# Designs tried in a protein design run: designed miniproteins, single chains, continued (4). Part 68

Each design is a single chain, and the fold is of that chain. pLDDT is the mean over its residues in the fold that is shown.

## One batch from the design tools (miniprotein)

Design m14349
Fold by ESMFold2-Fast:
Structure m14349 (fold): chain A 100 residues (1-100)
Amino acid sequence: MAKRGGEDALRAGQAVLDAAKAGKPLPVPVAVGLALRGIGGFTEAWLSGNEEAAKGAEEAAKGATRGALSLADGGPPEEGEKGGEEGVKGGKAAIAAGEK
C-alpha cells in the first residue's frame, strides 16, 4: 500500500527532526539506517503504482537523508531540522495520496 511507504518515510523524517531539535548528533550507522528507511518507504510507494504518493515519499526520503547525514557530519542543527521538516511534509503528502 502507498500509505505504508508514506508512513515509513514520515517516520524517518520525524526521527531526524526530533534529533535536530534535541541537539543530538546522529552516529553514522543511525543516520544511514534512517536514510535507508526513507528510501524503503519511497520504494514501497513507487511499487504501489500511485505516482502522487511516490513523489511525496521521494521528497520525504531526500529530506530525511540530507538531514540525517548533516547531523552525522557535525552540521548545524538547523540543517537537520530543515531536512526533517521536508521529510515529515513529504511523508504526510504520500500518506494523503495513498488514502485516496
Scores: mean pLDDT 79

Design m14350
Fold by ESMFold2-Fast:
Structure m14350 (fold): chain A 90 residues (1-90)
Amino acid sequence: MEKEKKIKELEKKIEELIREIAKLSDAPEEEVIERGRKLVEERRNYLIEVLGLEEVKALEQVYVNLYTAKKLVEIGREIDEELAKRKAEE
């Protein structure tokens, strides 16, 4: 079924984003992955059970939120690197 394929594709992309965020974190990678998976499950269940979203739409929202979170972490790291570079060029 097309819907099942889309769900599997989104779940794979979400798992990849969790792992990428974990690598960017200063916390232990495995702990970030474990907590990230729990957060994704809780958010998916909330979107489906409370907000009434269809499963594919719920996973798309989780993916977008996680992608945005990764980008915010990357931006923070870029700012930290720029500030460190400016301080070295005193």
Scores: mean pLDDT 82

Design m14351
Fold by ESMFold2-Fast:
Structure m14351 (fold): chain A 86 residues (1-86)
Amino acid sequence: AEERIEELERRVAALFKEVYPKLPEEARARIDAVLRETQARGAAMPTEEEARAVVAEGARRLAEIAEEAGFPELAAALRELAEALA
């Protein structure tokens, strides 16, 4: 289970590195806001399980932005990560 999450995190990171500079400014701003909110909420969670749930929600929101911006591969990877974390 943990190895699968790490594999998905690496895949998402690689796709983000490729896709992020190609995104329109509005989409990047939305992604940055979701990342900041998710990080702050996750850090405030008293348990690791609750922190993972916050990250899963963030990943789903990022997937929606990626799909709207025309990057379905990144969206699919983010949805898989969210499902593995939930």
Scores: mean pLDDT 83

Design m14352
Fold by ESMFold2-Fast:
Structure m14352 (fold): chain A 79 residues (1-79)
Amino acid sequence: VELPPLSPEAQAVLEAVKADPRGQELIARLTEAIAAGDREGAQVAANRLANLGRELRPDASDEDISLAVGRLVQEAQAA
């Protein structure tokens, strides 16, 4: 599966979320929900990751946030 390329800003969002303890917990919940087939739980975790990304990188566009969260979802699916 080919992952889409990230902009530098989307990459910064991804790295900020992965470095944040709240982001690490949400990524764990996302991975667990995806592994369990829990679509609602996965969507809740993804939405919370998007909100955290906006908090950590307020200058990032909605597109950059969406790309970063999409990468996290794809990584969780590959786990």
Scores: mean pLDDT 82

Design m14353
Fold by ESMFold2-Fast:
Structure m14353 (fold): chain A 65 residues (1-65)
Amino acid sequence: MILAETAAGMVQIYGSVLGADVRTEASGNKLTVTINDSPENAEAIERVAKKVAENAGVELEIRRL
């Protein structure tokens, strides 16, 4: 089982590879992903974030700006 901090790091790396404006925050057992980018990048990041959070067993909150 991965921690929320590890999950946040994985999503942040993926966002960086896409060149996307993504901010991740881990608090306890919750991962918050804030996306300020195109719909295509947002969809890709949301898909990865959901899969990572599901595998980690953490709560996921996605915010689109």
Scores: mean pLDDT 79

Design m14354
Fold by ESMFold2-Fast:
Structure m14354 (fold): chain A 77 residues (1-77)
Amino acid sequence: MNKEMYEFALRFIEEQEKKVNSGLPLEQALALATLMVSVYELMVEVFKDGPKEIVQELEERLEEAKRKTSALQAELE
């Protein structure tokens, strides 16, 4: 696994997560959060043969992103 590619992807994701938390309208925040879930799912698939610690961290972040999306969905009804 390329550590630079992992760190780049993680930094990009963290920037998008900050935008979700920065006072976007709920509809836009939900759309971005849903996209983040898809990005984490792709990262888990791409890095699945990497170190177990990295895979576990990505799976935990994916689960957190799913929880965040569900919370935003609940606010929209």
Scores: mean pLDDT 74

Design m14355
Fold by ESMFold2-Fast:
Structure m14355 (fold): chain A 94 residues (1-94)
Amino acid sequence: MIKIDWEALKKQIGEKATEILKEVVELVEESLKNKDSIDNFIKKLSELLRKHGVPEEDIEALINLARSNKDKPLEEVLDDVLVYTLNLLGRRAA
């Protein structure tokens, strides 16, 4: 899983985007610990992103990414989703 420098990231993408990413990372760690299904992870992630006002088009793209990779190990799917979310939040902060 990606190592994140939270202080450097906050300076780059702002406080709100960094808070959203922290919650996504916590959800990823919880899902790995609990061995959640991809479908259950997608449901939780979608609800989290909607809570923070992420556009439905971006949420749908993340869901499709996770679903298209369902045959991969859970850790790899979650890493792919985390990288995509980081890039998405970085673009919205610009």
Scores: mean pLDDT 74

Design m14356
Fold by ESMFold2-Fast:
Structure m14356 (fold): chain A 89 residues (1-89)
Amino acid sequence: KKELEQKAANLETAAGLLIVAYEMTGSPQAAVDAAELALRALKYDKEAGVFDESTLRIARRVAEAARKSGTPEGLQAADELEKAIDEAR
C-alpha cells in the first residue's frame, strides 16, 4: 500500500522534527505531538505490512523525550508509543 508507506514516511519525518523542537525549547507539548505522529507512522507501516527500522528508531527517541517531559500526557503518550513499537516487531 504505497500511500500508507508514504504517509508513514512523512509522519516519521515530522515526528523527528518535533523531537528536535522539544530538545531546543523544552516544550512538553512538542514531545507529545511527536509521539502522536510517531504512533500514526507505526500504525500505517503495520497496515502496509512494512517493517521499517528507521521509523522504529525515531519512535524510540520520541518515546524517551515524551517520558522526560514529566507531564501525565507525555507519560501516557510514551506508554502508547512503546506498546506500538513492541507490536511492530
Scores: mean pLDDT 78

Design m14357
Fold by ESMFold2-Fast:
Structure m14357 (fold): chain A 85 residues (1-85)
Amino acid sequence: SLEKRIEELFERIARLLDELTPAIERGLRGEEWDEEARRKREEGLRLIEEAERLLEELAKENPELTPKMAARYAALGVYKAALEM
C-alpha cells in the first residue's frame, strides 16, 4: 500500500538523520561535511523527494487523509532544511 511505502521511507529518512546528527552539528559550527556524510545527505534528499511524491499521490486518491498528509509534509520540510544547511 502507499501508506506502508510512505512509512518505510519515513523510517529510512529518520535513520539517516540520526546518523547525520553529528555532521549537522559540525555544520552549524561552520565545519565541512565529510564524504560519507555528504553521500548520506544526497540519499536523504532523494528519499525525501520520493516521500513527497508518494504523499501527493496518496492525497489525490484519499482526500480524507489530507490533515495527516499535511503533518507529514511539514515533517519532510524540517528534514530537508536540516540536510540543505
Scores: mean pLDDT 81

Design m14358
Fold by ESMFold2-Fast:
Structure m14358 (fold): chain A 77 residues (1-77)
Amino acid sequence: MLKEEIRKLVEEAIKDPSKRDEAVDRLAQLYLEHSEEEFAKAAGEVLKEMPDEKRPEAAYLLTQAYGRAKERKKALE
């Protein structure tokens, strides 16, 4: 489930830039709701299954989500 949700959000953000901000916010929320290990494993599998031309953009979106999750964690703690 987590892997498929990450995949869907990443693919939606790549196909429609207007959905990018919302997708990154949801990815950040998923990062906070799961252990870092669980999210990293699922995200790694999504990246591995991405076409070569989409993989850099997918990695960038996940990096943005990690940054937003880290900022939210600081704000809450």
Scores: mean pLDDT 80

Design m14359
Fold by ESMFold2-Fast:
Structure m14359 (fold): chain A 75 residues (1-75)
Amino acid sequence: AEERLRRAEERIAALPAGARVVIVYDPSDPESVEIARRAAEAARRRGLEAELVPYDSAGLARAFEAHQAGVPVLG
């Protein structure tokens, strides 16, 4: 939904240039994939590093590590 993308873009807009963000997506949901792709593009246009991770055991572990390191996680 566009509301999910809007919330992601608002969180991205609050980050300083050069910051990193992790974006979690559900690979079985085309809407989730598209929202994550658009959010990553928006982050990169602002000069941020965007990492896309799937909603699976490995991706969730990666997102948890990023969160503990102080890196914003969007999903």
Scores: mean pLDDT 80

Design m14360
Fold by ESMFold2-Fast:
Structure m14360 (fold): chain A 68 residues (1-68)
Amino acid sequence: SDTALAWWQEFVERYNEAVRNKASVEEVKKLVEEQKARARAEISDPATLAEFETAMDSYLEQYEAEAA
C-alpha cells in the first residue's frame, strides 16, 4: 500500500541520516520506537507490520554492532 511504502521509505531515510551523522545508539533506539508507534497506527495489516518491525529491529542490531 502507498502508506506502508511511504512509511518504510521515511524510516530508511531517517536511519541513513542517523548513520551519516554518527548518531548515538540511544538516538537510533528512539527513532525505531517512534517509527514502530507510527507504523502501528498507520499499518492495519498485522503481517506487514510484523515484517516492518522485524526489519527495523535488524537495522537497530546492525547499528549497535557498528557503534561498539
Scores: mean pLDDT 81

Design m14361
Fold by ESMFold2-Fast:
Order: C-alpha cells, then sequence, then structure tokens
Structure m14361 (fold): chain A 64 residues (1-64)
C-alpha cells in the first residue's frame, strides 16, 4: 500500500484505541482519562466524546 493508505489505517486504529480507553475510563469513573480519550477522538469534552463514541461504534461496526 502507499503511505496514504497506511495513514488511513493508523487513524482507524487510533480511533478504536481511544474508544476502548473511553469505555474503560467511564467504567472506572476516571474523568481525566475520559478527557484524554476525548482529545484523541478530536472533541473538546466528555459529553461530546460520548456522542462521538456511539456514532463511531456504529461506523466501525459497519466496517467490520
Amino acid sequence: SRATSLVVAAEYARSRAALERLRAAIADGDQEAMQEAAKELGVPDVAAAKRRLARMEAAIAEYL
């Protein structure tokens, strides 16, 4: 694959990792970890991250 394809794959992997960290942080009640996951998802706060999580989960499920 070209470098462009690898960049797309890396973005996908980063999104999945951030989603998994967000889920774990929510289970643990770790506000700081939730905010870090939100930043990696490209949103400014936890509330927006939770909305993005639901939307991203749907998108990822369609891909898989």
Scores: mean pLDDT 72

Design m14362
Fold by ESMFold2-Fast:
Structure m14362 (fold): chain A 80 residues (1-80)
Amino acid sequence: MTKKYKIEGKLDKEEAIKNLEKAGYEILETDNGFIAYKDGVELEIDLKTKTATLSASGNVDLDEVRKELEKILGVKLVPL
């Protein structure tokens, strides 16, 4: 299952990566942002378009994951 979101708020890339790593995510940097992986969840952040793509395999509640990520990143993720 895959959902796309608009990032609302100020996202500092370096702080976002640090907070995600503290929460147990593995990070891969990209040309326009980063990808974070944890427990079958993939988050792709594109800073150029200010979008987040959230993908998960299996029985994962993406709405709960989104709320956790909003707290970690300090931003609001608005469904596209």
Scores: mean pLDDT 84

Design m14363
Fold by ESMFold2-Fast:
Structure m14363 (fold): chain A 53 residues (1-53)
Amino acid sequence: MFKATLLAGEVKTLNFPKDMNVNEISAGLTLTVYVPAGNHTVYAPVDTTYEEV
């Protein structure tokens, strides 16, 4: 199972082995965004976790 965590303000290139849910955590609320498999350069505006769907 693929999992990654980025802290607020981080930029990283990640290779997603399959489609992912991106969970942005701000003020106790979680916003989940779908991201397809592949290489992505990601920016985390808030503490963010990436996990397989």
Scores: mean pLDDT 75

Design m14364
Fold by ESMFold2-Fast:
Structure m14364 (fold): chain A 85 residues (1-85)
Amino acid sequence: SMEIEELIEKVSEEEGIEKSTLEEIYELAKKDGFKGWPFYEESLELLIERAEEGDLVALEKLLRTLAREYKADPKAFEEYKKRLE
């Protein structure tokens, strides 16, 4: 979706990470259903549900949370990615 691509661009620019990095994080987490995500919390469940229903505000919040969690511990993301291989 063009709208998803635009939100990834916006959030990556505002949070100071590469667009390709945020795309990879989002695609891997989505493929896993967020089940193994190292920073998972119950509040993300509602955000994920709303984003999947087409709520772009929820999607922006989800992408921003993922970007911030990645920035806090990039090594945890590398281990998460390795577990999904």
Scores: mean pLDDT 77

Design m14365
Fold by ESMFold2-Fast:
Order: C-alpha cells, then structure tokens, then sequence
Structure m14365 (fold): chain A 65 residues (1-65)
C-alpha cells in the first residue's frame, strides 16, 4: 500500500508547490490503479498546478505503482 504522505512530500519537494496534499496524490494513484489514462494536462487542470508540476506528480505516482 502506498504512503500518500510520503508521495505528497516528494511531489512538494520536486515541484516546489506546497499546496499538493496527500489526498491529491491518493486520488491520482487510485485512478491510475483502476486503469485510467491520466495526462499531465488533466492533472494540472484538476489540481490548479503547472503542466511541469503535473508531469512530476504523475511520474512520482507512477513509480509507486
């Protein structure tokens, strides 16, 4: 089982965006685990972050699968 707190911490450190929550990371993980294809653009829109930040978040969550 993933640790959403640890993944959110890594996402915050790599993006510099302190607004990324463990709940945001858990939601992305559950959707990817369910077989959904998430794009960086979709994540950026939903979380209100830049596309570059969304790409880093998606990579971190994918590495945890």
Amino acid sequence: MIDPEELAKRAREETGNEKITPEDVREIYERLKAGEKLTPDEIAERLGVSKEAAEKILRIVQEAL
Scores: mean pLDDT 80

Design m14366
Fold by ESMFold2-Fast:
Structure m14366 (fold): chain A 69 residues (1-69)
Amino acid sequence: MSDESARALGEAGAAAGGRRLSDEEATRVGKGIGQILVGLGLATAAELAGAPSPEQLARAAKVGRAMGV
C-alpha cells in the first residue's frame, strides 16, 4: 500500500469517528484499516496499492466508526 492510499483510508476512518488526524497519523491508521480490510476479504493488497476506490473509502469509514465507538 502506498502512503497516499494509506492516508486516504485513515482520513476516511477518522472522519467517520469525528476526529481529524495529522497526515502521519492518518497514514498509520490507514495502514491498520487496510490490514483489516484485507484480513476480512473486503479488499486485496493489490487493490490497496493504487488509489482507494469510493467503495474502499466507505468500508474504511465503517472500520473507523467501529474503532471510534
Scores: mean pLDDT 71

Design m14367
Fold by ESMFold2-Fast:
Structure m14367 (fold): chain A 55 residues (1-55)
Amino acid sequence: SPLLKKAAEQLGLPEEEMTEENIIDALKRRADEAGLTPEQIEKLVELTKEVLKQL
């Protein structure tokens, strides 16, 4: 899907490696690099897991 491809490009992952674990791991790295606090990263991970569960 176009959304999956765009998300993969933004996270720096191949589409075939877009597992929940890899997505969350990449998201944590990007959020940390962007200067988000551990608390903000935890909330973002929780929201991401909820979105992935509904897909």
Scores: mean pLDDT 76

Design m14368
Fold by ESMFold2-Fast:
Structure m14368 (fold): chain A 75 residues (1-75)
Amino acid sequence: SPFIDEAIELAEKAGLTEEAKKLRSLKEQVDNLWAEAQRAKEAGNIDEARTLQAQARSVEKELRKLAKDVIEKIK
């Protein structure tokens, strides 16, 4: 997401090292969960895919909130 990538770049430039690390970690977690959900869907494991998608959305919500807070604080 351009929004998340911008938030990470702005955090790093502002010296918010811990917030930048957390944003990168949450982004990786979201990407991994979506990849697992896609694999489950392709294997026909629809219920597992739905569970993984719900988990991905939960983590993505935290990621987007932190990214928004970082952008608002810096801009």
Scores: mean pLDDT 85

Design m14369
Fold by ESMFold2-Fast:
Structure m14369 (fold): chain A 100 residues (1-100)
Amino acid sequence: TIVVDTNEALRLAEEVAEELERAGQHEAARRLRKLTDEYAEALENLDFEKAIEAAREMLRLLEESGLDTPAVRRLRELLEKDIAALEELIAQFKSVKANL
């Protein structure tokens, strides 16, 4: 079963954005919130490729921030799992289309 926990991703992303603000990385916090909104919107629209792009950019931002808190580690793990699940879902859709 492919499961993407959008609510948990949104919660963790907001927690990390607050940590970025406390660290003085205000622009990184704003960018993370924007990417999180783009991720959520892409999932609502079933645009899995766009959702993967947003999640990858979120991961890149987390690496560039230099933060290594429990919330950052958990968000990173969740996004990596979500990307893998979405890639599998895209592969399943392509397989169904090829067999029609």
Scores: mean pLDDT 83

Design m14370
Fold by ESMFold2-Fast:
Structure m14370 (fold): chain A 118 residues (1-118)
Amino acid sequence: ELEKKAKEIVDRYEKEIAEREANPDQLTPEEKRLRQAIDDNAAVVAAHRPAEEAEKFRKWMEIAYLLIREKRFDDIETLLKAAKEGDREIMTIAVGYAAALTGRLDEAREVLRKVGLP
């Protein structure tokens, strides 16, 4: 059940991300600025992690950004609980960065506490 819900969340937001990338003219100036910040933060992670983990971090940061923007913290909790240990670490870092970019650190911190993360 949990893994199925996590997959449905990922599939939904991966589709939304792809649609956004196909229609860049529909992005607001604020959304373009946040996307650049996501790219910059992903590049920093890429400098210190294997390429596969850096790509995974970018993906999770984009998903986390959309979920936080929509205030879907329950979906973030579901994703973190369903994640395997290595994926969970990268997802946690991505959630932190996305929360900082959206100004919702306190709400993200509460979700991390619920799943047993610091």
Scores: mean pLDDT 73

Design m14371
Fold by ESMFold2-Fast:
Structure m14371 (fold): chain A 100 residues (1-100)
Amino acid sequence: SEIEKFEKLTKEILQKLKNADLSDVISLLNEFKEKVKKTESEKIASYISVLIDSVIDRIEELKKVLSDEQTKQAALEFFEKLSKGLIYNMELELKIEEEK
């Protein structure tokens, strides 16, 4: 259920980011991170924080060398790839706990 919750949350924010201008993306990511910290488990909040902080760092680096449109596209692609990697890590942690 934690993995399903993380997938639902990441799909929700990703949809909002697709509809936002690049200037609003960092603000939306920070707002979502704070919301999750207040409403979800510590584990979910930690995974969302890692995802969001990594995406913000990527945006800050890319905006120095890419256009706003290219930065947004690259940030969304990075978000999708990193979220899948974090889900895989959650699945591995679950298997380790089940084998104890």
Scores: mean pLDDT 84

Design m14372
Fold by ESMFold2-Fast:
Structure m14372 (fold): chain A 114 residues (1-114)
Amino acid sequence: DPEEYRRAAELFREAAERYRAGVPREELAEWALEQLRESARKHGLSEEEIEEMLEAIRNGDAESILNYLKNLPADLATALLLYSIETAPGPVDHAELAEYYERLARGYLRLAES
C-alpha cells in the first residue's frame, strides 16, 4: 500500500531528524511508542492486541517480534521496529542510527512510488 510506505518513510525520517537534533533515546522511544499505539488503533487493533505486542518487546521475544514485522502493515511494522530498536539494551551511536533511518526512509519512499 503506497500510503503505508509513505507513512513508514515519514516515521524513519522523523526519527533521524530527532537524533540529529540531539533528542535523548528515552524521548525517541516514548515518541515511537505513541506512533505504535496510534498506528495500531488506526489499523483496528484492540488494546489487548497492542499490549501483546508490547509484552513481546519487553520479554525480548525475537520470534514474535520478527513475525509482527513480517505480517503487520508497513507503517505499524515501522513504529514497532523503531520502538524495539530504541528500547534494546546497550549503547547506540546516534549518528549511525540517524543514517540507518534515513536509508530506510529513502527505501520506503521508493516502494511508495513504485
Scores: mean pLDDT 85

Design m14373
Fold by ESMFold2-Fast:
Structure m14373 (fold): chain A 70 residues (1-70)
Amino acid sequence: EEEEVEKLLEELAEKISRVIDQARADGNLDKEVEAAILEIQLAVVKSLPMPTEEKRKVLERLKAQADELL
C-alpha cells in the first residue's frame, strides 16, 4: 500500500510538471498559478504525518485536479 502512495507521488509530480510546462508555453498564467498551487499542496502532503489510506485519497484528489488542468 505504501508503494502505491510512492507511485502516486511520482506520477502526480510528473503531471504537475507537464501542466506547468504547457501553461508556460501557452502563456496561460491562470493555469500556471493553479499548477503551482497543486505543487505546493503536494509538498505539504509529502511532509504531513498521515495514515497511508488518507494520504492516498488526498493524492488521488490532487491527481484529478491536475488531470482537469491537462
Scores: mean pLDDT 80

Design m14374
Fold by ESMFold2-Fast:
Structure m14374 (fold): chain A 96 residues (1-96)
Amino acid sequence: MLSKEMVLTIFEASMLAITEDLYYRYYVEGASEEELYDYVVKELKELIDWALSQGLDKDEIKELLERWFEEAKKSYPELATLFDKILDELLSYIDS
């Protein structure tokens, strides 16, 4: 079984990879916000399910997501509405 520290490291690395792919799709490929939403929500729900299966607390996952998207909105304010929609869906999913 992975340590909590290893689970957090993998979670953060996966978040980075997914968001970098989001930026590539948006800025290079011209993907729509709807296509980006569907992609990111799917990938992050799978990541959340994995982290929960490894014993990570719901509250810790929520804190990580909120912090991540807050920083993302500062770097890419044009995507702020998209990030808010993604975060709202993921927080709702965790509470289900």
Scores: mean pLDDT 87

Design m14375
Fold by ESMFold2-Fast:
Structure m14375 (fold): chain A 67 residues (1-67)
Amino acid sequence: LQEAAQEALALGATPQEVTKAVSAAMKAKNFDEAVEAAKKVLVDAGIPEDKAKELAKKIAQSIQDQL
């Protein structure tokens, strides 16, 4: 989670946008929905879709690993 957040910030996302992506992923009921929710927030933040998808997957995986 920390690494994915730092990478998103390095790509131009704001701390608020990163928090929004993590929160969206945490509200999802399964892994695929968490990836989709986080990816959408990151793309809206201006991160290229390919990078947003990778970061969304890292965020979703980190949340799942906390369970």
Scores: mean pLDDT 78

Design m14376
Fold by ESMFold2-Fast:
Structure m14376 (fold): chain A 90 residues (1-90)
Amino acid sequence: WTELAQRAMDEALKILSELVKEELPGFTVDTVASGTATLVLALLEGDEETADRVERNIRSTLVSSGVPEELAEKVVEELRRAARRLVEEL
């Protein structure tokens, strides 16, 4: 679990650095990283309700930090793809 959570956080940070060129507050980066780890756990357990809630929280945090809504949605989509890939590798 700890290794999978760390991989999820590393993938989240990579996706953020590739898609968001603007400097983000540390709490926003932390929310996206930890949220992605929670998303992986939710998807592994088939908990779509928790997955959806976490995705909304990541999106709203990005938007409140100045990321355009369209870009925030794209980030969440890439995070969900990465999370699904990590679950499939287990």
Scores: mean pLDDT 82

Design m14377
Fold by ESMFold2-Fast:
Structure m14377 (fold): chain A 56 residues (1-56)
Amino acid sequence: MLSDEEAEKLKKEIEKQLEKDRVTLRQIFPDLTDAQIDAFIERSKKEAEEEIEKLK
């Protein structure tokens, strides 16, 4: 089970990774709008946060 500190650290690392993924998505899928990319990133962040909460 994760501590609150470990969970916060993981959330921060995931946020950094998702920002890199945003740049990659723009390069690979130039037809995607900013809104579509933001929606994918927000959904991924929410799902990751929910998974981290399950590990507590």
Scores: mean pLDDT 79

Design m14378
Fold by ESMFold2-Fast:
Structure m14378 (fold): chain A 112 residues (1-112)
Amino acid sequence: SKEEVLKLLEKVEELLREARRIAQELEGLLGEHLVRASDEAIEHVREAKKAVEAGDWEAALEHVKQALIEANTILVLAELALPDYPELAKRLLEISEEVIELLNEVIRLLEQ
């Protein structure tokens, strides 16, 4: 349902905002890339929510798929951060895994 999809996207946005805050604690190029991936994912989730509210399921699905690509980028970058930032990277991995799971559930609901 529309309400179920919007609730899942709100949770994804909240988790991505937490990922962005953690990314800001990392120094250097890796931290900068994590902030950018988080920002891009957040913008795609926001656009997906707008599309869902407008009844544009095709646009919503496209934005969710783009957010999923960015979430996978966060996961890869978090793995690279593990040696130097083990605690922060572990939390980023937990967040990215949950975001990926939730976005896949949104895709499943939109493709019905």
Scores: mean pLDDT 91

Design m14379
Fold by ESMFold2-Fast:
Structure m14379 (fold): chain A 88 residues (1-88)
Amino acid sequence: KEKKLELMLFILEKLTEKGLDKHNEVFKEAKEKFPELSEDEIIEALRAVVTLLKEAPEVSLEELKKAIVEHFEELENLEGVLEVTKKL
């Protein structure tokens, strides 16, 4: 749970720094930083963060970090991610 939250926050910061087009590069860095997490878990987290950024492009990094922390359990699937974007 705690490491998956850290992973999502890491992906958010890297994607906002490098751009959404760099998601493959961010995936590689996430695999290197979180070797204890499966590739499937990293792909799920990457998909969730990319969806948040695409659906809420005007929301600040600070607000997105708060949403991830507050709604972490809801971000486990695409339906939950879309519901979180409605609250932003």
Scores: mean pLDDT 79

Design m14380
Fold by ESMFold2-Fast:
Order: sequence, then C-alpha cells, then structure tokens
Structure m14380 (fold): chain A 92 residues (1-92)
Amino acid sequence: MLEELYAQMSEKQRQVVRDTATILRAIGEIIDKEIEEIRKIKEEKGEEAAEKYREERNKEIKELIKKLGPAEVFRKLGMPEAAEAVERIRAE
C-alpha cells in the first residue's frame, strides 16, 4: 500500500514526503526531551514546579516561532536537518 503510493509519486513529491518525515521525527524528539525534563523536575521539585516549567517553556517556544519562524526555531533546538527540510518545503 505505502510502496504503491510512493511508486506513483514524482521525485519532487517523494522529496516532500522525506522532508515531512524528517520534520515529524524532529518534533517527536523535541517532545520526548521536554517530557523527560518535565518528569525530572516533577521528581526533584514537585508537580507545581513541573507545571510552571511547562507553562514558561510553551510561552517561550510560541514567542520564538512568532519572531523567528519554524526553520530558525529548529536550528536553535539543535535540529538543523529539520530546519533545512522546512526551508525546502517552503521554497516550493
């Protein structure tokens, strides 16, 4: 099924699929890292401290996306491959 769909795509469409997969993988890695950090704060400093960190971090990320755009945010989070994928898709 997936292989049949991929076989019907142009090289340009296949590149968009690969770039989308790279972006989704990077988002997953960022989420996993944030969940682990929140878990650590909760264990060491309690639920209230973990919730405050989550709220402040969400605000920070939203503000960075608003000011810099998604590609630059991926670069600042150490995900240059995802940043490049976003730029390739947006150049289309």
Scores: mean pLDDT 79

Design m14381
Fold by ESMFold2-Fast:
Structure m14381 (fold): chain A 84 residues (1-84)
Amino acid sequence: AAEALLQMTVQDVNTTGKDAIVAAYGTLPSILDEAIRQGNPSQLQHLRDVIQTLMQKLSDYPMAGPVLDVLNAALKRIDAELAK
């Protein structure tokens, strides 16, 4: 799956899709951990909205499955924190 994601990154995808793949590979886990640590509900809600939008935009790309899995796991963690 990593090779398919690299091909999506190198080949022609719109700017939003490319940025989402880069974020999922490199920085999203660290950003999520920091946001949860801070416990700010508005920051978590904003991150949730961004992730949900990225998942929706990537749903039409057959190579995005592994990225969608990462984003879905992040969304589940955020929803658990916001359900308080």
Scores: mean pLDDT 63

Design m14382
Fold by ESMFold2-Fast:
Structure m14382 (fold): chain A 75 residues (1-75)
Amino acid sequence: DGVAELARLVRQATEALKAGNVDEAISLLRQAADKAEELGLTNVARAFRTALEYAEKGDYENAISLATAVARALE
């Protein structure tokens, strides 16, 4: 289930961020964006890419919040 895999990637990114593994969290968010694109979920992929823009600016809380909200909507 590709949608469940997306949710899992975002959950793992959130856990990595809480553990202080920011680089791992960013990597997992990029994987989630790529997976959404692979599944043809264009709007979801765009939302995850917006979350990546927040992360690149150092706004990790807004990045993970947006990505997590999108993943929850898919479940």
Scores: mean pLDDT 78

Design m14383
Fold by ESMFold2-Fast:
Structure m14383 (fold): chain A 100 residues (1-100)
Amino acid sequence: VLEEVKKIAKEIEEILDKYKAGELSIKEAAKKIRELVIEMYNLAREANDPEVIKFAIETLKKVIERLEELKKEHPEDAKLLEELIKFLEKIKEELEKLLK
């Protein structure tokens, strides 16, 4: 499960790289990232392994930080980037509850 979550983290990075390069629209990038994050959340929840859950949380923190930077670089996309950040924060909160 940890290797599957690591693969998803890498795919999210690649999508953000393509968005930054102008190869993907924010709408396409946001859709793909949401799907991957939901998959990551389901894998972490089902595994119920603190190592997997902590890795997923750290991945979401890094993605959120990168999205905040991208908002500065792409002010035209700021609204959709902010909506994606809020979605990721909610999933991160749900993962943190699993560590209680």
Scores: mean pLDDT 86

